# Designs tried in a protein design run: designed miniproteins, single chains, continued (2). Part 58

Each design is a single chain, and the fold is of that chain. pLDDT is the mean over its residues in the fold that is shown.

## One batch from the design tools (miniprotein)

Design m6000
Fold by ESMFold2-Fast:
Formats: sequence, C-alpha cells, structure tokens
Structure m6000 (fold): chain A 86 residues (1-86)
Amino acid sequence: MELLKEVKKTIEEFQKKVEEMFRKARELNLSTDIPKEMQKILDELKETIKRIGRGELTGEEAQKKIEELKKKFKELYEKFEEEVKA
C-alpha cells in the first residue's frame, strides 16, 4: 500500500516535469527528443503499476524495474538541463 502511494506520487511529479520540459523545449526551439523519451519512461512506469495490479509481477521484480526507470528518468532530465543551458 505505502509503496504504491509513493510510486503514484512519483509518477505525478514526473508527469509535471515532462509537461514543463515539452513547454520549455518548444519555447526555446530545441531540437531534442529528451522530453519524448522521458514521456516513454513515464508510460512504462504507469504500465508497471498496472502489471502489479494484475499480479503479473512480483514485488521484487516491480521494485527493480521502478528503480531502473527512475534512474533513467533522472539521467535524461540532467541531459535536458544541460541542453537548455547551452
């Protein structure tokens, strides 16, 4: 229960960041796929939650996948910030 609440909050925060990044990329006319790639990661997080709900993943498998997706999201966010500063 608590883990699912935390992941849902993370998804909401990530969704807001992705929306802000798409807006910023458009305003700055940046030729970058990073916001689109981050949206795909967000979609994979949402699908992982659905698979947990359907009993298709063990808690351990789900936790590992969520951690991998969060790490990739953070790396892409840092790359986007670098492109904005350039």
Scores: mean pLDDT 78

Design m6001
Fold by ESMFold2-Fast:
Structure m6001 (fold): chain A 83 residues (1-83)
Amino acid sequence: MDAEKNALIQAAFDAVEAALADEPPSKRAARSTALALRLIGLAIDGASLAELAEEAVRFIASLPVSPEAAEAAQAAVREAAAA
């Protein structure tokens, strides 16, 4: 897997963990791990960096968090994709 795709997946994982900071560690880990596994599967199937970023942004939009937390997490993913 490309280093850039690995960096995006890590950024998406970290962004979900930060957005769910007020949740119990087990619930945060379940959500962040679910996204990471989804992105890894897509990357193995040949998804582009842009497609991975779009999927991560979509996943974050579905989280039960404040609009501000979701926007911050989505911004972090978009920044990782632009690097």
Scores: mean pLDDT 83

Design m6002
Fold by ESMFold2-Fast:
Formats: C-alpha cells, structure tokens, sequence
Structure m6002 (fold): chain A 80 residues (1-80)
C-alpha cells in the first residue's frame, strides 16, 4: 500500500528531527512534547503492524519501534 509506505517515510523523517531536537534540548516542556510525539508514533506503528503483511515493511516497523523506544528512554532520563 503506497499510503502505508508514505506514512513510514514521514514517520522516519519526524523521528530523525525528534532525535536531533532531543540531543540539543534540556527544556522540560520541550522534552515532554517530544515524549508525547514518541508515544503517538508508537501507537501509529502498532496500528500499522496489525494491517501490514509485507515482511520488509514489518522489518521497517520493528526498526522504527526500536528507535522510538530508545529515544523515549533517553528523553525520560533527561526528565529525571
């Protein structure tokens, strides 16, 4: 599905920007906004995983989930 591929591409671009922002900020309000964005990204990937049958796209979802979870832990540490 072309729309699912586009959704993954957009999520990858958003994640790249969130990773860069998270590295360069210590502002709690910004970190909380990033955390909310990451939680929404994980929800979107969970819904996509229910409908996607293509093994290569499922691999991309797993890689994105890993990156989102890793960044979430990083942001949570900065908020502690």
Amino acid sequence: DENLQEGLDNLEKDLDQLEELAKNTTDPSTLQAILRGLERGLQVLAQMEKVIKNPELLKRIDELKDRLEKLKKEVEKKLS
Scores: mean pLDDT 84

Design m6003
Fold by ESMFold2-Fast:
Structure m6003 (fold): chain A 97 residues (1-97)
Amino acid sequence: GSEALERTRAWGERQQALVDEAVAELKKASGGTPEEVRRVAEELIDRLAKETSLVNAIGSLRGAAGRADPETAEVMRLGAEIGQKRLEKEQEEKRKA
């Protein structure tokens, strides 16, 4: 129904806002040291995961990287890789239960 479409649209708008915020922070960091870039990437993946999910946060950063400058894209991919390692650890813990 129309309510389901509105919820999907509202979710898409929230996700885009989070991506835009992440892109702005990563652009500020991409002029810094690799260590600063990594720190910002870690903070962004953590925040995005709390606002949505770890899987969605990884996907959002990879999607944004496809539209970014090569240097900014590398930082976004770093954030996604950090998120991927966290996801793998979470899956491993579930297998032990």
Scores: mean pLDDT 73

Design m6004
Fold by ESMFold2-Fast:
Structure m6004 (fold): chain A 77 residues (1-77)
Amino acid sequence: MTPLEELRRLFEKAREEMIAEVKANPDLSDEEIKRLLARAVQRVLDELEKRGIPLTDEVIAELSRLVREAYEELKAL
């Protein structure tokens, strides 16, 4: 599995967990959604480090894109 495929797999799991949390708590503020996203990002970064997956420029760029897309999706829920 490539670093990008592993990143996408880990982030997709985190994204599903964040969507479930927002749906369970529809009154979450924008600041709370940002905190939820920040915790998810940190967990993904920790898991990448644990698995020895290098934070290449491509991985960082893709993570930034996924974070932006997830934030917009969570705000639209």
Scores: mean pLDDT 84

Design m6005
Fold by ESMFold2-Fast:
Structure m6005 (fold): chain A 80 residues (1-80)
Amino acid sequence: ALTEDQRFALEVARRLAALADDREGLVEAIREEGRLYLERHPDTDTTEADVEATVAEVAGLSREELLAMAAEMEEAVAAA
């Protein structure tokens, strides 16, 4: 079974793939998912700064780089 962190990573990967052509919508979706994750998992090592770092990285990537990142995240979870 997937861990909660792995499920969150897969959700982010799906958002990257689905919203690769909508950068503003993608940034908003990742920020919202990160906020909800932190609310559900107060004991997590993930911080608001980590969520904002992910948002900043995504904002700077091309469509092809976003799709590659999504594929890499899905592969990493499948390999774990």
Scores: mean pLDDT 75

Design m6006
Fold by ESMFold2-Fast:
Structure m6006 (fold): chain A 87 residues (1-87)
Amino acid sequence: SKEEILQKAADLFFEKLREAYEKGLLTPEQIEKAREIFSKAFEIYRETGDLEKAIEEMNKAIEQFEKTYPELAKILKEVVDELKKLS
């Protein structure tokens, strides 16, 4: 269901974000950027039911930040890879 996909996506994202924070891989600024990116993708999926559109939004953010915040981009890529398994 849509709710099940949203819950799995949220759980996965927060798990990856927590692990990165505990390992000191992300700054507070990068954590906030990750939350903003995920919230936007989550909203797209909630409004459209289109997981591919949500993934596309995350991929745009990955491309934008991969040079400036490589650890953030890496975490977002890991989330995208898991989300692709749900589509």
Scores: mean pLDDT 80

Design m6007
Fold by ESMFold2-Fast:
Structure m6007 (fold): chain A 94 residues (1-94)
Amino acid sequence: SVFRELTEEEKRLVEKAKEVLELVREAAQKASAGELNAKEAAELAAEKLRKAGLEDLAEAVLKYVNGSASLDEILELIAREFGVSVSTVRRILV
């Protein structure tokens, strides 16, 4: 819930990864709203993620919008990159 207190693990994830989480969240929300806007958002997010050295995550975001990858794949990559559980990433992005 957007109005609940964050857990200690969620606070650490937000501090370490706020830029990455915002890029992925925006792309995922636009994918839910409309395909054309989602593709444009994913391309912009992928460019920023590649500049940050997160190539696997950039590719997964693009594949997700094209229907070639699941949201769970993106959540798993973020969890591995920042050393947190998939459940924690899911709670932050929802």
Scores: mean pLDDT 71

Design m6008
Fold by ESMFold2-Fast:
Structure m6008 (fold): chain A 82 residues (1-82)
Amino acid sequence: EAELEVAARLIAIGDIWEEEIRKKLTPEQRKELVEKANERARQHLADGLAELASGTRVERYRELGDEKALQSIELRRARAAA
């Protein structure tokens, strides 16, 4: 159970940790986004991960104003869904 919860958080973080996005975000923006992902995954496990993949993560990047990061995440999400 705890191990699966950690795995879900790592998957969510891994998806956010794409090299291109990582370099384009400031350390503050990355930390905030990772914390949001951790909170969601921790509270909702697979449901939290699905929520991050489907919408919450994209919304977070949109609020940060990073269009390139949004495009990268949207493409990965679309390919994962296909």
Scores: mean pLDDT 55

Design m6009
Fold by ESMFold2-Fast:
Structure m6009 (fold): chain A 73 residues (1-73)
Amino acid sequence: GQGLEAGILAGVAAIAYGVYKTTGDYEEAVRMLERIRKELRETYDPSDPGVAAALEEIEEYLEEAKKLLEEAK
């Protein structure tokens, strides 16, 4: 179902974000997370609890990535 697919997409994004954190590519992390957020909003129904959870997870990563980008200067 949509929730499972959205959850898988968020999981793949989490792995990619982890790699970017390791390399210090915070700008690329922000771009990737913004793209995934847009894809989730356009492709899936946000009334599905799994889709809503995936969006919340991506929003949390995006907020963290933006803070790390600012701290990295």
Scores: mean pLDDT 84

Design m6010
Fold by ESMFold2-Fast:
Structure m6010 (fold): chain A 110 residues (1-110)
Amino acid sequence: GAVEEALRAAKEAEEAAKKAEEAGGSGKVAAKGALNAAKSARAAAEDGDPKAAREAALNARAAARSAEKAAESKGPEAASHAAAAGASAAGAAFSAKLSGEVGEKAAEEA
């Protein structure tokens, strides 16, 4: 279901964040984005709204892919992927705000 999808996406973003953090530089920025997206996806899952959970899952997976690309690249390319991870994190936070009380609080902390 949507909840299980959001929890899986959060785990994917958390694993991508570890790789990006280890890469350093722009990877650390990308890791922060991926972790924020994971928190939003977990919060949306806790509220249990299927639409918000699915939208947060999509954004968390996008943040995970961007963080992985940031870890594998250098210079301006890595910075571009880190910015994309941040944008996906913002999208996940927006979806979490619409899921309920847990998502709203998580989005305020992101």
Scores: mean pLDDT 87

Design m6011
Fold by ESMFold2-Fast:
Structure m6011 (fold): chain A 102 residues (1-102)
Amino acid sequence: DDEEKLVKAIILLSKGKSTREVAEELGISQSTLSRLARRFFGVSPSQLPQVVPESFVELAEKVLKGEATEEDLERVREEALRAGYHPELVDRITEVLRKLLK
């Protein structure tokens, strides 16, 4: 699933892993990782930690564990918007994470 791979990549990159290490851990090519970053956020993979709010990275870990709800997603979305993050970017990460919810 492209959304799951992207979310795992964001988490690993936020922890300081290189794009090469992330691609190897996910079992994908660096070209695939680059295509996912461009498709979803219009950026290079190394820029993903700067584009995605830290609050969404923390939520993403809970989503992958099956511990997050739609209420958690909406709360984090509202917090990011109040913090001044761009609405288009906030909505994009919100939709990616929503697809990974049950």
Scores: mean pLDDT 85

Design m6012
Fold by ESMFold2-Fast:
Structure m6012 (fold): chain A 107 residues (1-107)
Amino acid sequence: MKEEFEKAIQEARDFLRSLGVSDEAIERAEKIAREAYEKSNDLKGVEELLHKEVVRLTGSKTDRPLPLPLILIYKGFSPEEALKLAVRIGNLPRPGVEIATIALLLD
């Protein structure tokens, strides 16, 4: 669990840096993820807390976050690029998807 979480942090960080996401946004997302980990101590609990943060950051009044491809389109990626990036983000170890999504929303 700790090893899987740290791997998710590292792989999300490296991926986001490769996209030119700011170090400030990445660091803030990592801090949010570490705070979620301290509160839950399991990956499911971390994912649930990070999912709530994604919903908050997208301004949604429902438990459904804005779909990741739409977030990427909003950030200036084409629909084709957004779908390709969403697949790559979806392949990150848990909870890397939520960490990457938060960093993209904070950038």
Scores: mean pLDDT 80

Design m6013
Fold by ESMFold2-Fast:
Structure m6013 (fold): chain A 82 residues (1-82)
Amino acid sequence: SMSAEEKEKLKKLIEEELEILLSQVKVKSKDELAKLEGAEKLLEEIREQIEASDTPERDFRLELLEELREYLKKKKEELKKE
């Protein structure tokens, strides 16, 4: 299993990547729902790339990506109610 230090470092990198991803979606659309849908699609592409890679961090990266995907899905469903 990954060390706590490596886990924190990887989590920070994924958080930074998510911020960049959301920023790029903002340039394309001001609609919050469209932004979240764009982010979901990009996370699916990243997931496929991680699954295709053979790295010691693969399982941990997939776990964090799934948490981010679920978070965005919840945000998307909340916006649909408004």
Scores: mean pLDDT 68

Design m6014
Fold by ESMFold2-Fast:
Structure m6014 (fold): chain A 82 residues (1-82)
Amino acid sequence: MEQLETLRRAEELLREGEREATSEEGSPEEAIRKYEEAIRLLRDMLRNGIATSRGLPPPMLARALALIREAEENIRKVKEKM
């Protein structure tokens, strides 16, 4: 349950970061902060999942890794524009 909430929160942060990055009234710095928060949440979830003998379900692991890659790529694009 908590892992699903973490994924939803990370996806929400990614969408908020995209709005900040693409909106005329948005802040590139705020976009980067939201992406970095999403990455932290996902990395903490992965660390906790790996630490358990059972691990994370493969679909959850794949989704978390994909979201981290998306956030990192979006940070690079925002920094390139700055």
Scores: mean pLDDT 77

Design m6015
Fold by ESMFold2-Fast:
Structure m6015 (fold): chain A 80 residues (1-80)
Amino acid sequence: MKEVYVLEVKYKLKTKDGKEIEFHTVIPTDKSEEELQKIAELLKEKNPGVLEISIRKVTEDEAKELGDKAYEENKKALEK
């Protein structure tokens, strides 16, 4: 099974009505861990809304499960 690196980002978004919500994004990528670390540093520096960034090597199936979980978390955040 093919392994991929996943860049997982939690960030604060301001909605159109001025409400702040936390969003969780999971990005499967063919980039190396070193490249992802540089991207993570840049995201943190450029985006003050970024709360947490993690990099993990997983299977494609695990990446999909992480994405599905992030989707459900985002859906619940929007329902507040």
Scores: mean pLDDT 76

Design m6016
Fold by ESMFold2-Fast:
Structure m6016 (fold): chain A 80 residues (1-80)
Amino acid sequence: SADEELINEIFETKKISRAKLAKLSTEGLLELLRRLGAVLDDETEASLAALPKHALVGLVIQEATNPDNPAGFHFELLEE
């Protein structure tokens, strides 16, 4: 899928941008959060899916750039 291709590119390059993340669907953003180490049950996933897309993008950036993230994935935020 287009989401999977974009997520794979992000993990290969370890670089993210708001513009690139905005191209992902809500499902793609949730999958990216899971790959960053977020444990999403059905209730949590439904709550996150109800957020505005820009809020989900912000959460992905926060998790991907957090130096204390136990999953160990630290990404560089690029300019838009």
Scores: mean pLDDT 77

Design m6017
Fold by ESMFold2-Fast:
Structure m6017 (fold): chain A 87 residues (1-87)
Amino acid sequence: EVERLEREAERLIREGREAEAAGDREAAVEAYLRAAELLEEIHRLTGDRGALGGALAARIEAARLAGDEEEEARLRAEMAALSAALR
């Protein structure tokens, strides 16, 4: 289960980056948000804080591409707090 979710999340992150490079912001946002959902599921199943960090990173990219500056700032603050806790 978890390994399948990890592979699918990685695939979605790659698709998001490819869509972003192609200028397809809508497709990139969709891919990043789907990847974040899978990474959050992995975190719920395993307690892996690295998966939570990956989910936050994907949500930050989605917010940035959507132009949601308030959401991006909030998520970046949450990521900074998580990163400090992991060190």
Scores: mean pLDDT 85

Design m6018
Fold by ESMFold2-Fast:
Structure m6018 (fold): chain A 117 residues (1-117)
Amino acid sequence: SEMEILEKIYREALKEAGIPESKHEGFIQFFLLLHFLKKAKASADSDDVKYRILNLKGLSENEREALYKILILLEEKNWKATKEEVIKAAKESGASEEFGEKLYEALKKVEEKLSKL
């Protein structure tokens, strides 16, 4: 199925970006949500989307808040954000600079892998 192909791509991108295995399920759910919001042209600024992200498994509260802020940023920037913007959003949410850097790397690896399908 499309979802099984996407999950495989996300898992490979997360490994290549050096994100710890314990965080992979949370990031996979984040990337799936991002994919469906882009496809549906739906707003990330919704209570349902916020609830889903703030309940992602394997992530700290600050990392979950960072992912929500970064999702809003991505929507505002027509799904294109710079590394500096992603790192800034992560830090403003109380996540580490390293978290923002690895997330940006994972986003780029996902984009590259999807372009080769």
Scores: mean pLDDT 86

Design m6019
Fold by ESMFold2-Fast:
Structure m6019 (fold): chain A 98 residues (1-98)
Amino acid sequence: SMKEVTEEIALKLRIIGLEFDARLYLEKGDEEGAKKSIEEIYKIGLEAIKKGFLDVAKFAIKSLKDIGEYAKKKGMKSVADLANKKVKELEKELKKAE
């Protein structure tokens, strides 16, 4: 219980940091940096699903959606498309776990 709560909080904090990094990369026009952050959030989302941390997985999906919308507003279609793809993949895996 306590160990699982600590791990869930740690994963959410990692997602928050990666979303901050993704937004900073997008502000700088660094599409490759933003994509790397998206891939890392996706991996955390998959790990969360495997461990039954469904709220962490939902948080990863929300973060990827927010990054994708921001990338779209900045005109970075390739980054927005990657984020949307990873959202769909995580939502599909999450439905199987629910």
Scores: mean pLDDT 90

Design m6020
Fold by ESMFold2-Fast:
Structure m6020 (fold): chain A 67 residues (1-67)
Amino acid sequence: SNVVSVSAPTLEEAARKLGDAFGVDIDAEKIRRGGSAGEIEVEGGTLRYTVERVGDNYLFTGEFIPD
């Protein structure tokens, strides 16, 4: 597993950036509903994440745990 942090003005853009880093698609709607921390299933594994608001940006940190 590896840990990556990204920052973006929208949760959708943050999810895209983090997904690009891991090579997976991340559903921003699931992140939005999960609150500040959680786990979601993604292609090939599980993403453990935290979300913070830092000024006008979302700071999205994830750890990818392969199947």
Scores: mean pLDDT 82

Design m6021
Fold by ESMFold2-Fast:
Structure m6021 (fold): chain A 70 residues (1-70)
Amino acid sequence: SEAEIEALRRAAKALDLPEVYLVGLEDPERRDRLLVALALKASERGLSDAQLRALDLPEEHLARVRQAMA
């Protein structure tokens, strides 16, 4: 949904991901690329679970980020 795409864009901006990750999020492959980039940045920065929740991602996307960080 558009609301889910907007949540992804907000999370990407919160973690200072490059603008290239913010385009084409209607494409599942580009969403996967963004979620992996979010997971890598979150791991690099040592984000807590509370900080991950503060990104306000849809639960499905948050679960994927957590799984990618494990």
Scores: mean pLDDT 82

Design m6022
Fold by ESMFold2-Fast:
Structure m6022 (fold): chain A 59 residues (1-59)
Amino acid sequence: MVRVVAENELTGERREVLAPPEEIWDAVARMGRELTQEAETDPARAAEYRSARIRVEPV
């Protein structure tokens, strides 16, 4: 298992999902899409969602 983490640089908010190594790319893509959708839904907070960094951490 690996942990896919999205950390918001402006607020320090953190989102995590666990994925098997073979699904890392899918998990990263899904997380990026969720952040993009939230930015589109809440333009006042778009900068917060766009400042999020996605990284992969070993578990």
Scores: mean pLDDT 74

Design m6023
Fold by ESMFold2-Fast:
Structure m6023 (fold): chain A 78 residues (1-78)
Amino acid sequence: SLLEEIKKNAEEAIEALRKGDVDKAVSYFTKAADLAVEAGLREVADLFIKAVEYARQGKLDEAIKLANEAKEKIESLI
């Protein structure tokens, strides 16, 4: 499902950040945001966009926090 794909991309992005791979994380967060827009989940998409901004600034803990908030919102819909 679309929600499961968003969750998977968020989990891959978080894992990439934990390994310090910012470029890979940005790619997965961008995919998650695009899928969230397609699902009509604007607030979830905005969280992933902010996570990209923090990841690019080297604020990895803040990016992970936002990604987990987005995941929790998605899990409430499953």
Scores: mean pLDDT 88

Design m6024
Fold by ESMFold2-Fast:
Structure m6024 (fold): chain A 94 residues (1-94)
Amino acid sequence: DEEVKLLQEIVKALERARKNPSDPEVAKEFEELAKKDPDEDIKSTLQLISKIIKKLHKEKTPIDEAMLYMAISVLDLLIKNRAKELGISESEIK
């Protein structure tokens, strides 16, 4: 299922963002994922994370770090809700 694969790609990108929160290549991954997702809330949150990672690459500020962790938490919740709607186990997307 293409939707399952997309959720798996988003989960992997989230793991990379947690490990490398200021890597512009990670920000690029989020931009590409946002182009693929038809869900406006997931799409806009992916775009927000990309924007914050790019800011952190230029200058690491406490406020941008806090915003990144909040955006990651929101995306985690949106992904869990989407998986539940699709009848997908959380273990299938990790």
Scores: mean pLDDT 83

Design m6025
Fold by ESMFold2-Fast:
Structure m6025 (fold): chain A 78 residues (1-78)
Amino acid sequence: MSPEREEVLRLVAKHARDEVLAANDAGDSQGLFDAVIRAAEKALEEAKKRNVDPSTQKALIEAAERILAGVRAERAAA
């Protein structure tokens, strides 16, 4: 796994924990996919704000966009 993809996955996991707990507290099991999508969107925004060189930032953004696209495809299939 690339260091950039690993960093984005850590950001998704951080935001997903909070969003999933909020959805669970509301009793909204159908909203779990939406919670994960929101977490991936927050991870993408956080990746854009990283103080890194342009090449690394581009790689982080591309990794985040791929993860977000995958989660959205999973949501569409559900």
Scores: mean pLDDT 69

Design m6026
Fold by ESMFold2-Fast:
Structure m6026 (fold): chain A 79 residues (1-79)
Amino acid sequence: AVSNLKLTKFKSKEEAIEGLKDKDPAVRLSAIEYLSKHLLTTGDQDLLKQVLPLFVKRLEDENQDVANAAAKALSAILQ
C-alpha cells in the first residue's frame, strides 16, 4: 500500500498531462501535483494552456482528494 503510493511517477510533463485523464485517481492526483509544481517553478505558459482546462475538469472529479488538489493547484497557479 505505502509503496504503491510512490509507484506513480512521470518522466515528462507530457506523461503527466496524460495522467490527468487516467482512470486511477492516484495517477490523476500525482499528475496534478507534478504539473502544478512544474508550472509554479517554471511559469511555462504553453503547459498552462494545455493543463488549465484539464485541471478545471478535475474540480468535478468523483474522488475528493483529486478535486481538492485541482482546486488548490488552480488557486496557486491563477493567483
Scores: mean pLDDT 77

Design m6027
Fold by ESMFold2-Fast:
Parts: structure tokens; sequence; C-alpha cells
Structure m6027 (fold): chain A 77 residues (1-77)
């Protein structure tokens, strides 16, 4: 359903934001607990990418969001 697609896209964007934030934290701290959480987020995000793979518009929106997050994080490093 469209509502299910929108919910998955919203979840993927939320996980992407958390992933990028924790990636920066891991670069600063080297904390093994942060590394474990990054692994969990990466697995769930990969699942969502797979679920969105047949929707090119949703996938493009998620990819654009990820690029924006990474660009902002890189500017802060």
Amino acid sequence: SMAELEAKLAEAKRLAEEYVRLSVEYLRTGDPAVRERLGELARRLAELYQELADDPEALAELDAHMRELQARAQAEL
C-alpha cells in the first residue's frame, strides 16, 4: 500500500540520520558500543533498501537524503 511505502521510507530516513550521526561519533570515540549499534542500523537500512528497490521514486528520495546527510557530516569533520 502507499501508506506502507511512505512508512518504510520515513523509517529508512530516520535510520539513515541515526547511522550518519553515530558514524561521526564512532570516528571521534572508537566506542565498541557505537560500532555495534552502527551494525544493527546498517542491517535494518539494507533491508529497507531491498524493500524499496522496486520503487524508483522512493529509492531516489532516500539516496538524495543520504547524500545530504553525508555532505553535512563531512562539513563538520
Scores: mean pLDDT 86

Design m6028
Fold by ESMFold2-Fast:
Structure m6028 (fold): chain A 66 residues (1-66)
Amino acid sequence: SSGSERARAAVDALPEIMTGEQAGRAAVEAGLDENSMQEIRDSAKAAGGLSRETARQAIVAAWGGS
């Protein structure tokens, strides 16, 4: 639960539209490993950016919040 709450708090501080680098940094600050961070970053690169809602879902899912 603490991990999921930390992930939500990290994403909630991000702008409405963010780069993969910003989302990846939030994931690391939330305590996710490099593999999860890289997956989020790659997804953002492919899409040209992530919305806060999409980033939140991805980070929470990595913490088992799917």
Scores: mean pLDDT 68

Design m6029
Fold by ESMFold2-Fast:
Order: sequence, then C-alpha cells, then structure tokens
Structure m6029 (fold): chain A 75 residues (1-75)
Amino acid sequence: SSASAQAAADAMLAAARGETATGTSGAEVANSVGGHQLGPEGARLAAERVLALGPTATAAQVGKASREAADELGL
C-alpha cells in the first residue's frame, strides 16, 4: 500500500543510521520490501528513492526503487 512506502523508507533510513523505526524494527520492515541484502549504504539509498516516489507509490514501485538502489551500489 502507499502508506507502507513511507514506513519502508523511514525504516531503511533508520537502519542506515543505526537507528530503529518507530513501532517496527528497521531491518524487519526493510526485509519485507526486499531490503534484506542492501546493508547500511544500500538501505539509505533505497530509502531516498522510495521517499521520492511519494505517499501514492504502489508496492511494485517501492520494490523497483529498492532494486534500482541496490543495482546502483553494485549489490
């Protein structure tokens, strides 16, 4: 859902900073949207791309943005 895009981005950013997203583990949320292989730098880049999609982003768009971030870092 579009609401999960913001939550995923927040969790990825928190993971990149060594923090935990409110109410859910940052790593757990990142894993649920394909972020499990990103590491801190990849999580940060994925979060930036997901945030750029805005609150109306679909799950497919979130997944694509996360994958593009991983590809950009050679992950």
Scores: mean pLDDT 59

Design m6030
Fold by ESMFold2-Fast:
Formats: structure tokens, sequence, C-alpha cells
Structure m6030 (fold): chain A 61 residues (1-61)
């Protein structure tokens, strides 16, 4: 459902914040993988948001 996808996107966003705070490349890489899988199920604004988060996470890897 859309609500479940939004929750997964929020969890990935929290993971990215953790990666930024800790400087963990492993956490950042995990976030990229999660977001890429999630992106396959997203469209519109949620897909654009996921792409932005992937770009940020990739800068940390």
Amino acid sequence: SMEELEEQLRNAEKGLELAKETGSKATAAAVVHELRELLKQLSGELAERAKELIEEAEKLV
C-alpha cells in the first residue's frame, strides 16, 4: 500500500541521517540498496524523493 511505501521511505531517510551522523559507509550503502528496491515500487513525488535520498547516500559511499 502507499502508506507502507511512505513508512519504508521514512525509515530509509532515518537510516541516511544515521549514516551522516556516524560517517558509516556501510550504513550509507545499505540505505542506497533499500532505496533502489523501494524506487521500483514508487512513482511521482515519492519516486523523486527516493532519487534525492539515493544521491545523498551515494555521496557518503
Scores: mean pLDDT 86

Design m6031
Fold by ESMFold2-Fast:
Structure m6031 (fold): chain A 88 residues (1-88)
Amino acid sequence: SKALLEKLKEEAEKIFEEGLELMNKPNASREEVLEGARKIGYGSVLNPEKGEEARELLRRTTPEEAIEAFEKGLEEAKKELEEALKKA
């Protein structure tokens, strides 16, 4: 279970970084910003502190739909984590 948790953490961290890159892209489209926010939410599932920092930043700097995308990504990751832990 520890090895599984470490792999899930590495995947989450990678997706979080992909989300940051997408949102920080010069001339990022609305779709890229929303997908970036979703990935940040997804990738924060095992790091609530970074998730909260990201949520606060999104609230100040992006449209409300980006916060909704963040929350959808987080909920998606929570469901996947619950399924993975049930199989362990």
Scores: mean pLDDT 81

Design m6032
Fold by ESMFold2-Fast:
Formats: sequence, structure tokens, C-alpha cells
Structure m6032 (fold): chain A 88 residues (1-88)
Amino acid sequence: MKKMLIYAMSRFNEKGEAVIHVGDPLEIEESEIEEIKKNMEETVKEKNATIVVAITSEEDVEEAKKLVIEKVQEYIKKKEKKSELFVK
């Protein structure tokens, strides 16, 4: 069974306001998870962004999308810049 990757990331617009970008669901292999985690950590460091990724089954995509949005909003409120990965 293929795994689905959903992500949400905070970016700053031209006015310096935090904007949440939600990525389209992507099909991935479980062997890619370690590389994804490394890329997430690099994104936080290079872009001063918060990124939350969920890797789940196709059936749980909508729940995972809600989770990543909620977590990014929480970290923005706490003024935290971090990466977080959920695997289900």
C-alpha cells in the first residue's frame, strides 16, 4: 500500500505576515521517509519556516491535512520555528 504525504508550512509574505501553505497530497514509498525528515530540518534552517508533515494511508488523508494545518497554526501562535513529522 502506498503512503500519502501531506504538509503544511508557514511562510512570510511581502508585508511580513505569516501565511500557511498546504501542499497537495503526494504518494511516497516508506524508504523515502528518512530523506523527507532530513529535507524538513534543512527547510526550517534555510527558510526560517515551520513545516509539519504527515505520512499516512490514503484513507486518512483528510484527517492528516487537518492535523498538519492545526499544528502549524499552534507553532505560529507560540512563535516557534520547527519541523515535525507524524507517521501513521
Scores: mean pLDDT 79

Design m6033
Fold by ESMFold2-Fast:
Structure m6033 (fold): chain A 63 residues (1-63)
Amino acid sequence: MSAGAYAGLAAAYAYHGAPEEVAREYAEKSQRAGGDLEYALRAMEYGRQGDDVAAAGYASRAG
């Protein structure tokens, strides 16, 4: 799975109200896949806020 895909999952889990630890685990999987943790965490934060456009944009930038 690509870094961007893991960042997208972090955003999706956060959007659906998953625990912080679960969403963050996917952001960290994005970093381990060669992605940028800062962008993956921003995708997660925007996902939690329900901003799907911003979340997708940051997920793409993560990897």
Scores: mean pLDDT 87

Design m6034
Fold by ESMFold2-Fast:
Structure m6034 (fold): chain A 73 residues (1-73)
Amino acid sequence: SNAEKLRELLDRFAETLSPEEQRVLRVLVENAGKDVSLAELAKAAGVSVATLRRITAELDARLKAEAEREKAA
């Protein structure tokens, strides 16, 4: 499933992340598939909505790049 692949990528990816990025990523994983607003996600992660949007976009880009790299290998 997408959740299983995401978890596998997260476990490898998290080792390269800052503590703030790790908190954001954990909150995103814990709330995957839940009807939760960006404001509530930001509050749970202890960051601003602007910071959450920036980190989320960066994480999505890195996860896509890692998935494509694994597919090519």
Scores: mean pLDDT 74

